Designed miniproteins, single chains. Designs and how they scored, part 85

Each design is a single chain, and the fold is of that chain. pLDDT is the mean over its residues in the fold that is shown.

## One batch from the design tools (miniprotein)

Design m2938
Fold by ESMFold2-Fast:
Structure m2938 (fold): chain A 71 residues (1-71)
Amino acid sequence: SPEEAARAFVDSFDNLAVAKTAAKWLVETTPGVPEEDKKAFIAAIDAAKNREELVAVVTAFLTKYASQVFP
């Protein structure tokens, strides 16, 4: 599921700041994402204060763009 994939992704990084950098890289490098959505998701990633909030943002991204992330 997108939530399980998001949890596995975020939990693969020991440091929240590193996990956020990786999540922003995921958003920036996923093909077919409109620039306005990239900006919105990056802003949401930057606003995440803990792992739970970051997992929620990554889950939303993977739910919307699953086919572009996992072709």
Scores: mean pLDDT 83

Design m2939
Fold by ESMFold2-Fast:
Structure m2939 (fold): chain A 93 residues (1-93)
Amino acid sequence: SEALELGRAGVERLLALARETRGWTEEQVRERLAELHEELRANTDPSDELSVALANASVEAVALAVAAAHLVLAAGGSSEEARAVALAVIRAL
């Protein structure tokens, strides 16, 4: 229960990062992603496909997924659309 809640919170923090990364350096984004990726790996929610995919992905794949999610959100897309695109990007890699 607690691990599932933490895994879900990690995914929501990743989506928040995608909204806030405008103006961040590539190094700042990478450091923040590495921290969130460690949190997701420690607390994977097995009922959330994106949580599982993120936990099994490389940091580079997570960075591409965040960039794709950012583009969706910047274009006025929903959080659900951003999640779907992030999952598709990770699965394509």
Scores: mean pLDDT 70

Design m2940
Fold by ESMFold2-Fast:
Structure m2940 (fold): chain A 76 residues (1-76)
Amino acid sequence: SAAELAQLRSQVEALLEQAIEAARAGDLETMQRLWEQALQTARQAMTLASPAEAAELRARILEAQAEIGKIYLERQ
């Protein structure tokens, strides 16, 4: 349902934001756990999403991945 998809998308956003914050704090273990949870929730959301909605979700994941990568690159 649209409501179920919206709830899952909201959960993905919260998990991605928390993973980015963990990365900024240097907490690799927490970041990895939250990242895995975000990907699992995103996979569930994508089964309910249209191709366009799934593409938007993938784009957001790639943006978050790039942000986490930049944080770790800047700390090396």
Scores: mean pLDDT 88

Design m2941
Fold by ESMFold2-Fast:
Formats: sequence, structure tokens, C-alpha cells
Structure m2941 (fold): chain A 91 residues (1-91)
Amino acid sequence: APPLSELTGGELMSLLIKTVREELEKVASGEITPEQAEQKLLELGFPGVAKNAKKAAELVKAGKITVDQAFDLILVNSQEITDIGAALRAA
């Protein structure tokens, strides 16, 4: 896989969105912990998304929200995703 610095803004957004979704689904299935989901997103260089994903994944694990609801919360509350989205719209 190419390093993040070689991805376009659209490719970076697609990778981030896909990774958030896949990690939340793995937490919901019991395959990984919320802490492991946070670590995966930290490795991608998104500490704000990682923090929000951990909190959302904890709610999914507790059965309080769905994966879809957790995904929406991460998108709305993550400045890093908002910033990438704004850059893509400005291009």
C-alpha cells in the first residue's frame, strides 16, 4: 500500500472512511477492542478521529448505538474529516 503522503485528498478520505467503518464493524463483531480500533487510526495519523472512534466503538460494544450511528458521530465530531472534506469541496 502507498504511504499516506503519496495519496490524493480523495484517496486519503476514502481510506480513512473505509478504515473507520471496518474497525467499527470489527468492534461490533467482537473481533477487536475499541483500543485496537483507536490504535489503527492513530497509525494512519488521525489522532482526533482515533479518539472519537474509540469513544463511539465503546458505545457500540456496550450495545448503546449501532455501527451506523457510531460512524455518523465520528464524521460529525472529527475536525480532521471536516478539514479533508472542505479541501475536497474547494478543489
Scores: mean pLDDT 76

Design m2942
Fold by ESMFold2-Fast:
Structure m2942 (fold): chain A 58 residues (1-58)
Amino acid sequence: SELEKIKEELAKVDEQIEQLTAQEKAETDPQKRRELMLEEAGLVAKRLLLKLKIKELE
């Protein structure tokens, strides 16, 4: 179903956010850390969009 596909995509996005957060915490270069934070922000925005789609389908 559409809902199942969106939930699967959300799970993948959550995994990517966890990986980037771990990389950010391990990163010692402040500039690279900012770049990782920006990538995380993009995924957080995507996560929000997917959650809104789930709400619309329920």
Scores: mean pLDDT 85

Design m2943
Fold by ESMFold2-Fast:
Structure m2943 (fold): chain A 62 residues (1-62)
Amino acid sequence: SSMLKKEYEELSKKLREISDEIMDIVNSPDRDSPENVKKLNELIKEMKETYKRLQEVKKQLE
């Protein structure tokens, strides 16, 4: 299933990118600004959804 392998790789890359964005916000001096709090919450939600899909794809790949 070449499509599932590609999806797994893309989801893994996306999780890494989201994690990096979260770390950038957490380490910023204006971390607690309303804009950054909103962005952080959106990134956390996206990370959770991406991780759920990654787990589903992983199960399909055995």
Scores: mean pLDDT 86

Design m2944
Fold by ESMFold2-Fast:
Formats: structure tokens, C-alpha cells, sequence
Structure m2944 (fold): chain A 87 residues (1-87)
């Protein structure tokens, strides 16, 4: 539903904020990569919100949600890699 998608986007933003906080002490290059991935996720979240507002077909929303999930996995990988290198 529209409400379920918007709740998912709220959780995505919280995950992005957590990732950025965890990356705060990373070397500049690694921090910049986390920031770039976070910005890409935030852009997709805005696109999904627009699709929901415009009552776009479910398949278009689903495709953007799938892309967001892939990028969230990439963001998590980048953060975990950075944390391991600092340990």
C-alpha cells in the first residue's frame, strides 16, 4: 500500500543516517564513498515518494524499491568494510 511504501522510505532514511554516523571517523575516501551512496539512496527515496504521490503503476514503484534495496546492501557493505579496516 501507499502507507507501507512511505513507512519503508522512513526506515530507509533512518538506515542512511545510521550509516553516515558510523562512517564519520572513516578515512576521507571511504567516508566520501559512503556519502555518495547515501545521496543516491536519498534521491531514489524522493523519486519513490513522487511516484506514490502521482499514483504511478505498482511495477514502477516496485522497480525503484528493488534498486533502493540493492543500494542499501551496498551501503551496509561499505560501512562494514570501513569498520573492519579501522579495527
Amino acid sequence: SKDDVLRFIDRVEQRVRDALARAADFPPDMRAQVERTAEEIRELSREIEELVRNNAPDIEIARKLATTSVLLSELDFQVRLGERKLA
Scores: mean pLDDT 90

Design m2945
Fold by ESMFold2-Fast:
Structure m2945 (fold): chain A 79 residues (1-79)
Amino acid sequence: SDAERLIRRARDAITDEMIAQLKNGELSLEEAKETLESGLRTVRSRLVSEGYDPEELEETTKREEEEGKKRLEEAAKKL
């Protein structure tokens, strides 16, 4: 769906940027996780206001947030 695609793209973009900052020592793991959570909540709220299904957005946002956090934790372990 469009909602799933948009949330996944947002997660990919945010996690890639956070991983780069983690590897460069510019950001802590906790700060990276907070940025991911905040970013995905912002995108979700915008998509709800644009008329996308709130239930689908909630489910997708939770899944993508957890996957993004896992990727951040894995990246941090390699430092």
Scores: mean pLDDT 86

Design m2946
Fold by ESMFold2-Fast:
Order: sequence, then C-alpha cells, then structure tokens
Structure m2946 (fold): chain A 78 residues (1-78)
Amino acid sequence: SEEEIKKLRDEFIKELEELRKKETDPLVQKAIDHAIELVEAETDRMIEEKKSVEEVQKTLEEMKKQIKEGVELLKKEL
C-alpha cells in the first residue's frame, strides 16, 4: 500500500518534470519546482495519516490539475 502510494507520487512527479522540460522561463520552472515539493510534502502527510491508495490517487489527480492550471495562468501573466 505505501509502495503503491510512492509509485503514484513518483509517476505524478515525472509528469511534472516533463512539463518543466517544456518551459524556458525560469519563473515558470521555479513554480513547477515548488509544486513538486508540495506534492512530495502532501504525499508524505497522507502516508503518515494512513490514507488509502484510492484517496491518495484522487488527491494527487486534483493537485496535478490545479498545478497545470496555475502554470498556464502564470504563463499568461509573463
């Protein structure tokens, strides 16, 4: 269960790393780096609270959606 949660986390972080590679603006890259740190911290918290794999997956999916939307908004402001 914890191993499954860590795998979900690692897969989502890989997607964010790929998103980062497509960006050339250092401010956008830094925002994605901060988002990755938040994903790590939230996943660690959910593991400590003994959340189910399904609960973690739903939380990470929502976070990924919000991060993608935030990055697009940031790019429009630059």
Scores: mean pLDDT 84

Design m2947
Fold by ESMFold2-Fast:
Structure m2947 (fold): chain A 82 residues (1-82)
Amino acid sequence: TRAEVEKLLAQAEDAYKRSDYDSFFYHLKQAVTLLATSGDQALREEFRAPITRLILRFYFDTQDLELWTKLMLELSKIPVVK
C-alpha cells in the first residue's frame, strides 16, 4: 500500500544519511518490488519520481553501476509514459 511504500522510502533515506548503503539498497528494492507487483498504476506513477531521484543520488555518490543497473531493471516494471 501507499503507507508501506512511504515507510520503506523513509527507511531508505535514513540508511542513506548514515552511509548504510546495504540497508539503503535493501529498503529501496523492497519499495520498487512492492510497486512493480502492485496492480495500482496511479500508485506506481506517484512514486516513480521520488524513487528515481533516490537511485540517481545513490549512483552518483557510490558510482556502483551494477547496483544502479539492477534497480533500473526493477523500475522498468513501473510504466509512466506508456
Scores: mean pLDDT 72

Design m2948
Fold by ESMFold2-Fast:
Structure m2948 (fold): chain A 69 residues (1-69)
Amino acid sequence: MNKGVLKLYEKHKADFKDYFETMLKREVSDELILESLKQAFDTYGPGAYASLLIYLVAKRLFDKGIFSL
């Protein structure tokens, strides 16, 4: 596993789990999340993580009622 992927996942673990469970409409394992992130990185490069991170930050702010979309 890429160390950058692992660090990103550890920093935003709860958000990634929520994101993937919402998208798939089911509970997901940590291994599935990590493998999905690795595949995205290998396919699209660092830009894929930037886009996902921006989405997760925006979602977190929206869910807290701090920002309305």
Scores: mean pLDDT 64

Design m2949
Fold by ESMFold2-Fast:
Structure m2949 (fold): chain A 94 residues (1-94)
Amino acid sequence: SIKEEIEKILEEIIELMKKKGFPESYISTMEENAKKFLEVLDEMDEEEQKKILETLKEIYEKLKNEKDISKIEDLALQILVLLQDRVSKVEAKK
């Protein structure tokens, strides 16, 4: 399912961040935001879920191939902001 693919790509992103030497505090923040995002994922329609999956896959591929530290940090921040924005939009409806 799309949900299972999103969960898997988020796990792969977090493991890649660990491998690239991100601080434990940043990893913990990403894990917490990913957990919150997954809890509200079923409040989103299928089209929105597909767009998020496509965006995460694109950023993941860029993150895997990027060697510049500042660009790696920017890509990780883009993921964090995406997760936080989606959670906030769902929470605003409650």
Scores: mean pLDDT 84

Design m2950
Fold by ESMFold2-Fast:
Structure m2950 (fold): chain A 56 residues (1-56)
Amino acid sequence: MEELKKRNEIYSKATKEAQKKIDEVRKKLAGKPDWEIRFEATRVAVEEAEKAIKEL
């Protein structure tokens, strides 16, 4: 039953990390077209979600 608290912490941390990585992607791709920035940001968000699920 403590699993729910652990999962919530993992999800919360993953969400914050995803936002940080998205910000870094925007900085690295500064000057590139919006579609490419959005595509890369989406890819990073999905990958962070997959990692969080694996940590469960």
Scores: mean pLDDT 74

Design m2951
Fold by ESMFold2-Fast:
Order: structure tokens, then sequence, then C-alpha cells
Structure m2951 (fold): chain A 91 residues (1-91)
């Protein structure tokens, strides 16, 4: 049980790193967001997956407004992932 929690924490931290790099690089593509959403689903993070799927749809039109909204959704996903990591580390 503890080993599985540690593995999940590592996977969630890796996802935070990927999302932070995505924001830093500006490589906001629908395909990248969908890949990250599927990874979130595999980790049982359905709420995070939904935010990333919404970001994927927004960047399809590639307008400045849609890119700004997508960045906001990624920021929300990172925040929620960090909260979940803290909760798991305190167990």
Amino acid sequence: KKEEIEKKIKQLKEMVDELERLLASGDLTPERFRQLAEKAKELGMDGIAKLLEEAAELVRDNTPENLARARELVGQAIFLLKLHIIALEEE
C-alpha cells in the first residue's frame, strides 16, 4: 500500500512537471493536452482530465483569448495536482 502511494505521488509530480514545462514552452497543442488528459484519467484524476480536455478544445481555434483560457485551465490543473500530492504525502 505504501509503495503504491509513493508510486502515485511520483506519477503526479511528473505530471505537474510536464504541465509546468508546457506552460513555459508555450507548446499548447490539442494533441499534447489530450495525451496529458489520458494520463490523468489513468491516475484516477478525472477532474484534472476534464480541465485538460477543455484546454485541448480551446486551443483548436488557436486565438489569443482561447490560449489565455487554456493556460488558466492548466494552472488550475497544476494547483489541484499539488493539493492531491500534499494530501497523499501526509498519509
Scores: mean pLDDT 83

Design m2952
Fold by ESMFold2-Fast:
Structure m2952 (fold): chain A 65 residues (1-65)
Amino acid sequence: GEAAEDAGRGAAAGAAGGGARGALSTYQMKFISGGGDVEGGRAAGLGAAAGGAEANYQMAKIGSE
């Protein structure tokens, strides 16, 4: 339904915003500590995005009840 679509859109937007910032910060630390490990930074960014999506989904689920 519409609530599920809104939850998905919110989770994607939150993951995009939060994930991008998380990826940038994690990439920066990984790059400095690992001597330019770009792939490690990208993988960490995906994990941050997934965590943000999960949190947003739980918030939307509570709000839709």
Scores: mean pLDDT 53

Design m2953
Fold by ESMFold2-Fast:
Structure m2953 (fold): chain A 66 residues (1-66)
Amino acid sequence: SPRDQQLAGINTLITWVRETSPELAEQFEKDLQDVFQNSRSPEEFKANLMKVVNEHQDKVQQLQLS
């Protein structure tokens, strides 16, 4: 189902962030879970997912500059 594919994608991203940015993992996991639970359509899910990913990339950049 589309929801099973969304959940698989979320779990893949959670695994990846735990391996690459463990300092940010807890907040990123929470944000991804919020996207999965609160998105009302596939279009909203995609938009919210991209927003969370972009915010994570910005935080990684800031952490690396510190």
Scores: mean pLDDT 77

Design m2954
Fold by ESMFold2-Fast:
Structure m2954 (fold): chain A 72 residues (1-72)
Amino acid sequence: MKEKEEKEKKIEELREKMLEYTSETARYMGTAIKLRFEGGSEEEIEKKLEEAQRYGDEAQKLAEEARKLREE
């Protein structure tokens, strides 16, 4: 029973981190959109999009790790 609880706790922790990174992705995407409408530089917009992509990639890695734990 304890091993199952530890596994469920690990999956929950991964889910929480995934949600946090997904939130950061949305925040950076929103900033990039705002900069585009406000006439921000292409460099600033690109930097925000790169940060959004980075957080999105990390969220995907966490989701995949959680999926593998559920399948074990």
Scores: mean pLDDT 81

Design m2955
Fold by ESMFold2-Fast:
Structure m2955 (fold): chain A 65 residues (1-65)
Amino acid sequence: SKLSEREFASLFAAKGILEAAGEDPMLVLSHLPGEDPVKDLEESAARISKRLAEGKPVEDSDLEL
């Protein structure tokens, strides 16, 4: 499923902010409607994290759900 660019950017920004603050972002995101958006975000975040660890730039395709 594909989230709107605004919804995805908002969720991803919230995840980053919560992680930086030492919060568990999944506890917050689990209250959002639909399980697929949270799951897709988690998979995308894992892909982005792996790419950053390898020193590669994030691609737009890594943000698609």
Scores: mean pLDDT 54

Design m2956
Fold by ESMFold2-Fast:
Structure m2956 (fold): chain A 85 residues (1-85)
Amino acid sequence: STPEEKLQEMYEKLKPLIDAAARILATMALESGDVQGILDQIDDAIASSSSAESKALLQQIKTKFEEYVAQKKVASEEDIALGRA
């Protein structure tokens, strides 16, 4: 087994946590109206990362974040706006 094979197995085990984190970030971005601000923070984290493995994981988070943002765009403003009385 190579270190890369072990990292890939760990990645598969972390997938549910990555998906959950991306979903939370997408919800927060849409509720705040600052999708670009969160994308910029993810891009800064990717650029600042020193390892190829960390860059790959952050790219996966970015991809999942963008997917969840796109999915939530079909929700009405009423579903996104918290605390409207």
Scores: mean pLDDT 73

Design m2957
Fold by ESMFold2-Fast:
Structure m2957 (fold): chain A 109 residues (1-109)
Amino acid sequence: TLTENINTLSANINALKNTDPVAAANFLNSLGQLYTSLNQYNEAISCYNQAIAILKNSSSIADIYNNLGNAYSKLGKLSEALACYKKAVSINPNDATAKQNLAKTQASL
């Protein structure tokens, strides 16, 4: 049923992009987190990038940038992860998790 859940979510996301873009972006963020838990980091990155493109200037994209940075970090793409964490901190300067991830990634370069 996990494959069925992914297929159902993916089908519903396309319909929601035109009728409720915020809901579509929230489902894409959730799908990205699911792919991350399955170690499917390239699929997670695709989901997070789509969610960011939909939400654009929303403050809620700070959490998505942090999640995107985590996926890049898991792939060893530390420069890309650093850029994502910097973006998350720029949007939400009080995000302690994003600030910790930024500092840790910077120290690993």
Scores: mean pLDDT 85

Design m2958
Fold by ESMFold2-Fast:
Structure m2958 (fold): chain A 88 residues (1-88)
Amino acid sequence: MPSQEELDKAALEVHFATNKVAAEKAGDKETAKLFDEAIKALREGDIAKAYELASEAYKKAAEKSTGDVKKKYEDLAKKYEKLAQKAK
């Protein structure tokens, strides 16, 4: 039975994979690539790098978005940037 830490990491991987697919469907290849790299870093155990890449991916998604969606991506970018700092 997986530990809480393993469940949290699995949930994070699913979250990044979902956002990668959303970016691919939107034609945002750059953001999709950053989420793919974040998933790879997470699988390699580099949690800080995974959060940094996710933050960058959300910053790129925000640049290509407008209105409420842009604000949501900017807020997510800040959240993951703070998580990356705590993981270092």
Scores: mean pLDDT 80

Design m2959
Fold by ESMFold2-Fast:
Parts: sequence; C-alpha cells; structure tokens
Structure m2959 (fold): chain A 78 residues (1-78)
Amino acid sequence: GQEADAVAELIARLEAEHRRSFEPSAREVLRDYALRQLKSFTQLELQNLSQQVSEALKPVLEGKTGPITADDVLAALG
C-alpha cells in the first residue's frame, strides 16, 4: 500500500545518503516501528518520522561499517 511504499522510500533514502544497506530483518523492524509511530501517513508525519529515525540511527550509520542489522535498529529506536 501507500504506507509501505513511503517507508520503503525512507529506507532507500537513508541507504543512499549514508552509502549503507539495511538487512531485510532491519527493514522489517524499522517498518514495524514506523507503523506504530504514525497515526496517519500525512506528509507532516512522514517528515517528522524521517527526521527522528535519521537522528536516532546517525551514530550507527556514521560509526559502523557493513549492513545495518535488526539489533542496530532496535538499540537505536526501541
């Protein structure tokens, strides 16, 4: 659906900006987090979520080499 596409776009953007990939399990954890946080998929809520996720994951994205794991996402967001 449109919601799944919006989350996929967010992940693709993070991968492109930081030149880092997310493992499939990490994508699922992030998707589930996004679905819990969003009351609707308005542009404002998507922008707020995007900023929150980027800030929370910044130490992992800049400090770790290799793909982002589910444990990395859970530690940053959970």
Scores: mean pLDDT 75

Design m2960
Fold by ESMFold2-Fast:
Structure m2960 (fold): chain A 74 residues (1-74)
Amino acid sequence: MKPPSPEESQRLLEDAERNARLGREYRERGDDELAAVYDEASAANRAAAAGDFEGEMEETMDLMGEAVRRRAAE
């Protein structure tokens, strides 16, 4: 919940970038399953590094809420 310090954010961003590159590389190789895993890890690191975790989490929760609402309408 509490956002990380600017220094910690930089470190997290570096990790996210490394994971993103690995994901792209595996994708080019045809290992889309592994690529998806690394992409997910990269996204998680970026969200943590953003510092505005509430925004990211709220958006995710909102999307899920919208999906179930839409399901109810259908």
Scores: mean pLDDT 66

Design m2961
Fold by ESMFold2-Fast:
Structure m2961 (fold): chain A 55 residues (1-55)
Amino acid sequence: DEAFETLLKLLGNGKVDEELKEAVKKFQEEHGLEVDGVLDNAALDAFSEEYLKRL
């Protein structure tokens, strides 16, 4: 999924506050989470589950 891939890319390449926040928001929206751009436990758990599904 594009939102997950974008977030993975940003986390792997370094950090840009604005771009990372937007990627987190897209991921949160796609997974039915609160869209605030914050990587809290719920967002991290969803990210980990998606990563495991992708191998």
Scores: mean pLDDT 73

Design m2962
Fold by ESMFold2-Fast:
Structure m2962 (fold): chain A 104 residues (1-104)
Amino acid sequence: SEMEKYIIEGLRALIEDDVESMLEYFQKALELAKDEKEKEIVLLIASAVVYIVDDDKELARKLIEELRKKTKDPAILYILKAIEALIEDDKEKALEYLKEAEKA
């Protein structure tokens, strides 16, 4: 979906330390969310990313755990795996999961 594509691009921008582009991509993802459920997913992902930037790894993990229970979308599940890799400071693994999310 176009929404998941912008989430993926936002996370790639974060990996490149481009916080400005990350925020623009997440804003576009939020605009493309078609219902309250998709808006909630985008906002929770954005919140987890803010916690990662703030080095609050425990709160980021807690949000990812909650998100995993709310979705069966394979693209979003790979996005969550990419965020978990970012929590562990594994940028290479995060990029691998984002590539899988694009194929899902």
Scores: mean pLDDT 87

Design m2963
Fold by ESMFold2-Fast:
Structure m2963 (fold): chain A 75 residues (1-75)
Amino acid sequence: SPPLVLTDEEKEYIKKMEEDGGKSTEHGIEELNEQRAKAGLPTYSEEQKEQWIKKGGEFGGQNALDEIVKRKLAS
């Protein structure tokens, strides 16, 4: 099988999905911290938020890559 080659458009799509994943994770943590504060629980630290936002972005990018790979293999 030939090696997987990404086009510039596919790379740009992955980058956008990484950004969207990070943004969605950031909003989710903000909402969760508001709920935790109302319940008298400690909120997540900035370090924990940063780590989860990073992983959310990585997850979004990986999902986009997996979709591209599946489409190329189905062709």
Scores: mean pLDDT 83

Design m2964
Fold by ESMFold2-Fast:
Structure m2964 (fold): chain A 77 residues (1-77)
Amino acid sequence: MSAIELKLIQQGLDLLAEHRSKLSDDLFNSVVYHLKNGTSLSTSTREELNAAIGEDKVLELEIILGQRDIARAVNAL
């Protein structure tokens, strides 16, 4: 895992930490899995996040996840 991938994972974790009290353990662990593995959120996970932390924060998280996936793909080259 590259330094930029680790930085993006940390940015996602920091965002989740700000809203941790609003997240169930299952939902938190699911999003952490996607951050660590560079995979996209499922529709159901995204809908649960929208209900918990709001659309603006979910969009911010999805941008981080997209950058994380790109960083993984670039590192594979």
Scores: mean pLDDT 81

Design m2965
Fold by ESMFold2-Fast:
Structure m2965 (fold): chain A 70 residues (1-70)
Amino acid sequence: SREDILAATFKRELEELKARGEEPSREELVQGAISLLKAGVSEERVFEVLASVVGEEEAREILEEAKKKL
């Protein structure tokens, strides 16, 4: 689906950033999460993408912040 493509693209972009020795900022992660949620990507799928990059604890905090800014 389009939602799956958007989630996979965001994950790939974050992985490519880290592969270049750059860390995604919290602001970039929050903005990305907001964009995915607005596009109809499920909260569960957004959490999985974030957790794969920053771990479960930080992913929960980022997702909560993104939901408050919707």
Scores: mean pLDDT 85

Design m2966
Fold by ESMFold2-Fast:
Structure m2966 (fold): chain A 87 residues (1-87)
Amino acid sequence: MKKYSEEELEAELEVAMAQIKVGVLKTTDPERYAALVAEARPAVEEAARRRGITDPTVIDWATDMVVAGVPLEEAVRLAERAYRAEK
């Protein structure tokens, strides 16, 4: 059963943790970060498109989560949930 407050907080926390990990990578190895984003981005964009997601913020968050090691489908779902919580 869906607990909206907990689900929203968990999605936001997961996005924030991925952003922290990726932020460290951007600072310590920006070339590696750019390469990982370039590799992950097309798959994230295709998965997002299949779900009807066109917002670049959701795609960026999902890409960062994939770079942080989150599985593709989970990353896209978490980014979409976090984005909807902010609307």
Scores: mean pLDDT 76

Design m2967
Fold by ESMFold2-Fast:
Structure m2967 (fold): chain A 96 residues (1-96)
Amino acid sequence: AKVTYTEEEEIKEFDVDKEDKLIRVAVVAELTKADGTKELVVTVAAEPLTENEEEAIEKAKKEAEEKAKEAAEELAKKTGQDVEVKLKYAIGRPKK
């Protein structure tokens, strides 16, 4: 079974508490099986805020994305069907 990934959609931002000191990235993965049925998988990763916010975002995004990809691969293996994955991202930043 094959897993195919489409480009990420619009990144949404949300505020988290100022005291949280973490960058959070949520990945919403829409998994479409060859039979046309869909499953939604939400994964979240958090990284400490460093001097480089972009680096923290990229690391959290990668971790959340890898979890979503693992879920898609398990679905493909379990069903024996090809799975198309559409990824959407939301970034949580501590409020200034």
Scores: mean pLDDT 74

Design m2968
Fold by ESMFold2-Fast:
Structure m2968 (fold): chain A 98 residues (1-98)
Amino acid sequence: MSPIAQQAYELIQETIAKILAITDESNPKDVMIEALLGSIELHMVVSLRTHTDTKDLLQSLISSLNKAIDYAKQIGDTETAKILEEALQQLQSLLSQA
């Protein structure tokens, strides 16, 4: 795996962990957040298995994070949206280096 692809993987895992640290399983919003995180993780696993080049992987992840940010904002979870936006900026920086 390229160093940039490894950094993207670690960034996504850290982002998921940060969001899980602020969720409360008794809140109905957390069901939606869990579905959102599952979608991001599934996309990452699929992308890693398809032998795509590093730029295509990063572009796909950026697209998925943009959709996730829009969804988090729609359900009123501005905290999760902020964490995802920070991850998006870091992925865009990695894409510029790839």
Scores: mean pLDDT 75

Design m2969
Fold by ESMFold2-Fast:
Structure m2969 (fold): chain A 58 residues (1-58)
Amino acid sequence: MRRVVERRDIDLGPDASGDELLRLYRETLRRYSGALRVELVIEEVDGRDVAVVTAVLP
């Protein structure tokens, strides 16, 4: 098993909708379709939204 962490800048802003977050999550699941576990967390860093993806691969 291998753990992968990916960080990506995104422009959601303070008014990001749940639909936009769901779209981001679905895109992440497609990229890691063979993963045993996928987590997506949105963090704010220096006034920017950052998507942090943690995936556990076989």
Scores: mean pLDDT 74

Design m2970
Fold by ESMFold2-Fast:
Structure m2970 (fold): chain A 65 residues (1-65)
Amino acid sequence: SAADAARDALIDAVINQDDLDGAIDYIRNHPDLTEEQAEEAVAVLKYAVERAGFERTKEAARKNS
């Protein structure tokens, strides 16, 4: 589904590109996602990022800010 594809792409973008806030904003403002789908995707993204390597992503973002 579009929501699943968007979620997977955003998880990958956060892990590899270090932009969690941008990913959340993208999901919430995505025209093809309902408000409910967007919030579900945000919840899944946050969970997956924390599970897969949020500390590394946060560490990289902090060094680049």
Scores: mean pLDDT 67

Design m2971
Fold by ESMFold2-Fast:
Structure m2971 (fold): chain A 70 residues (1-70)
Amino acid sequence: VAALEAEGRAALAEARREGLPASELRAAADRLEGLARKLREGAAAGELPPEAEAHADVLAAAAREFRALA
């Protein structure tokens, strides 16, 4: 879970460096939002630890940053 959070932040930094087009930034945001949703659902179902919800919030924040750059 922490690894997914770090991966999301690294991807955001890379997107800024590479100057990715708006479509790629939106696609990345959509993927991060999908991961955040799955983490929240897993935590709510008791299939993932409660910390997964906090990590989902970080991924959702990263997704908002990607959309803001697009």
Scores: mean pLDDT 75

Design m2972
Fold by ESMFold2-Fast:
Structure m2972 (fold): chain A 72 residues (1-72)
Amino acid sequence: MPPIRTEIRLVDEEGNELAPTIVTTEPDGAAAARRAYELAQRLADQTGRTAIAHVTLTVGDRVEEFEVVAEP
């Protein structure tokens, strides 16, 4: 299976950027979701605010999008 191109955009509840967009490659969607959750939870803990990770997965010609919400 080709590695999944993963883009993670980290924002607050108002859509303000909390960290630069992270581009990585993950072995599967579960690994991508786990990374997004860990990053969002770390930001929520650091800021004391809800952090939202918008995740875009690209596998060949297929694109999937989801979000992960972490509270402090």
Scores: mean pLDDT 82

Design m2973
Fold by ESMFold2-Fast:
Structure m2973 (fold): chain A 79 residues (1-79)
Amino acid sequence: MEKLKELEKEYKQRMIEAVRNADASEELINEALKLIEEGKSFDEVLQYLASKNTEDAQKIIDALMEVRAEYYRKLKELE
């Protein structure tokens, strides 16, 4: 229980860092960060960014997909 919540907290922080470090517009970065802070899931944030259909959005998507893949790998290790 505790370990799962700590993992969620850690990967939320990694999502924030991945978005901030993306080579994308500050406006789009701030929109993505707002969604993460509002507690939107990986899939919800990715779907929102995909709807923008821009090169900058794809850069953030690529960064988040990497973090998402790591998160799911760690979740399997907990089971």
Scores: mean pLDDT 80

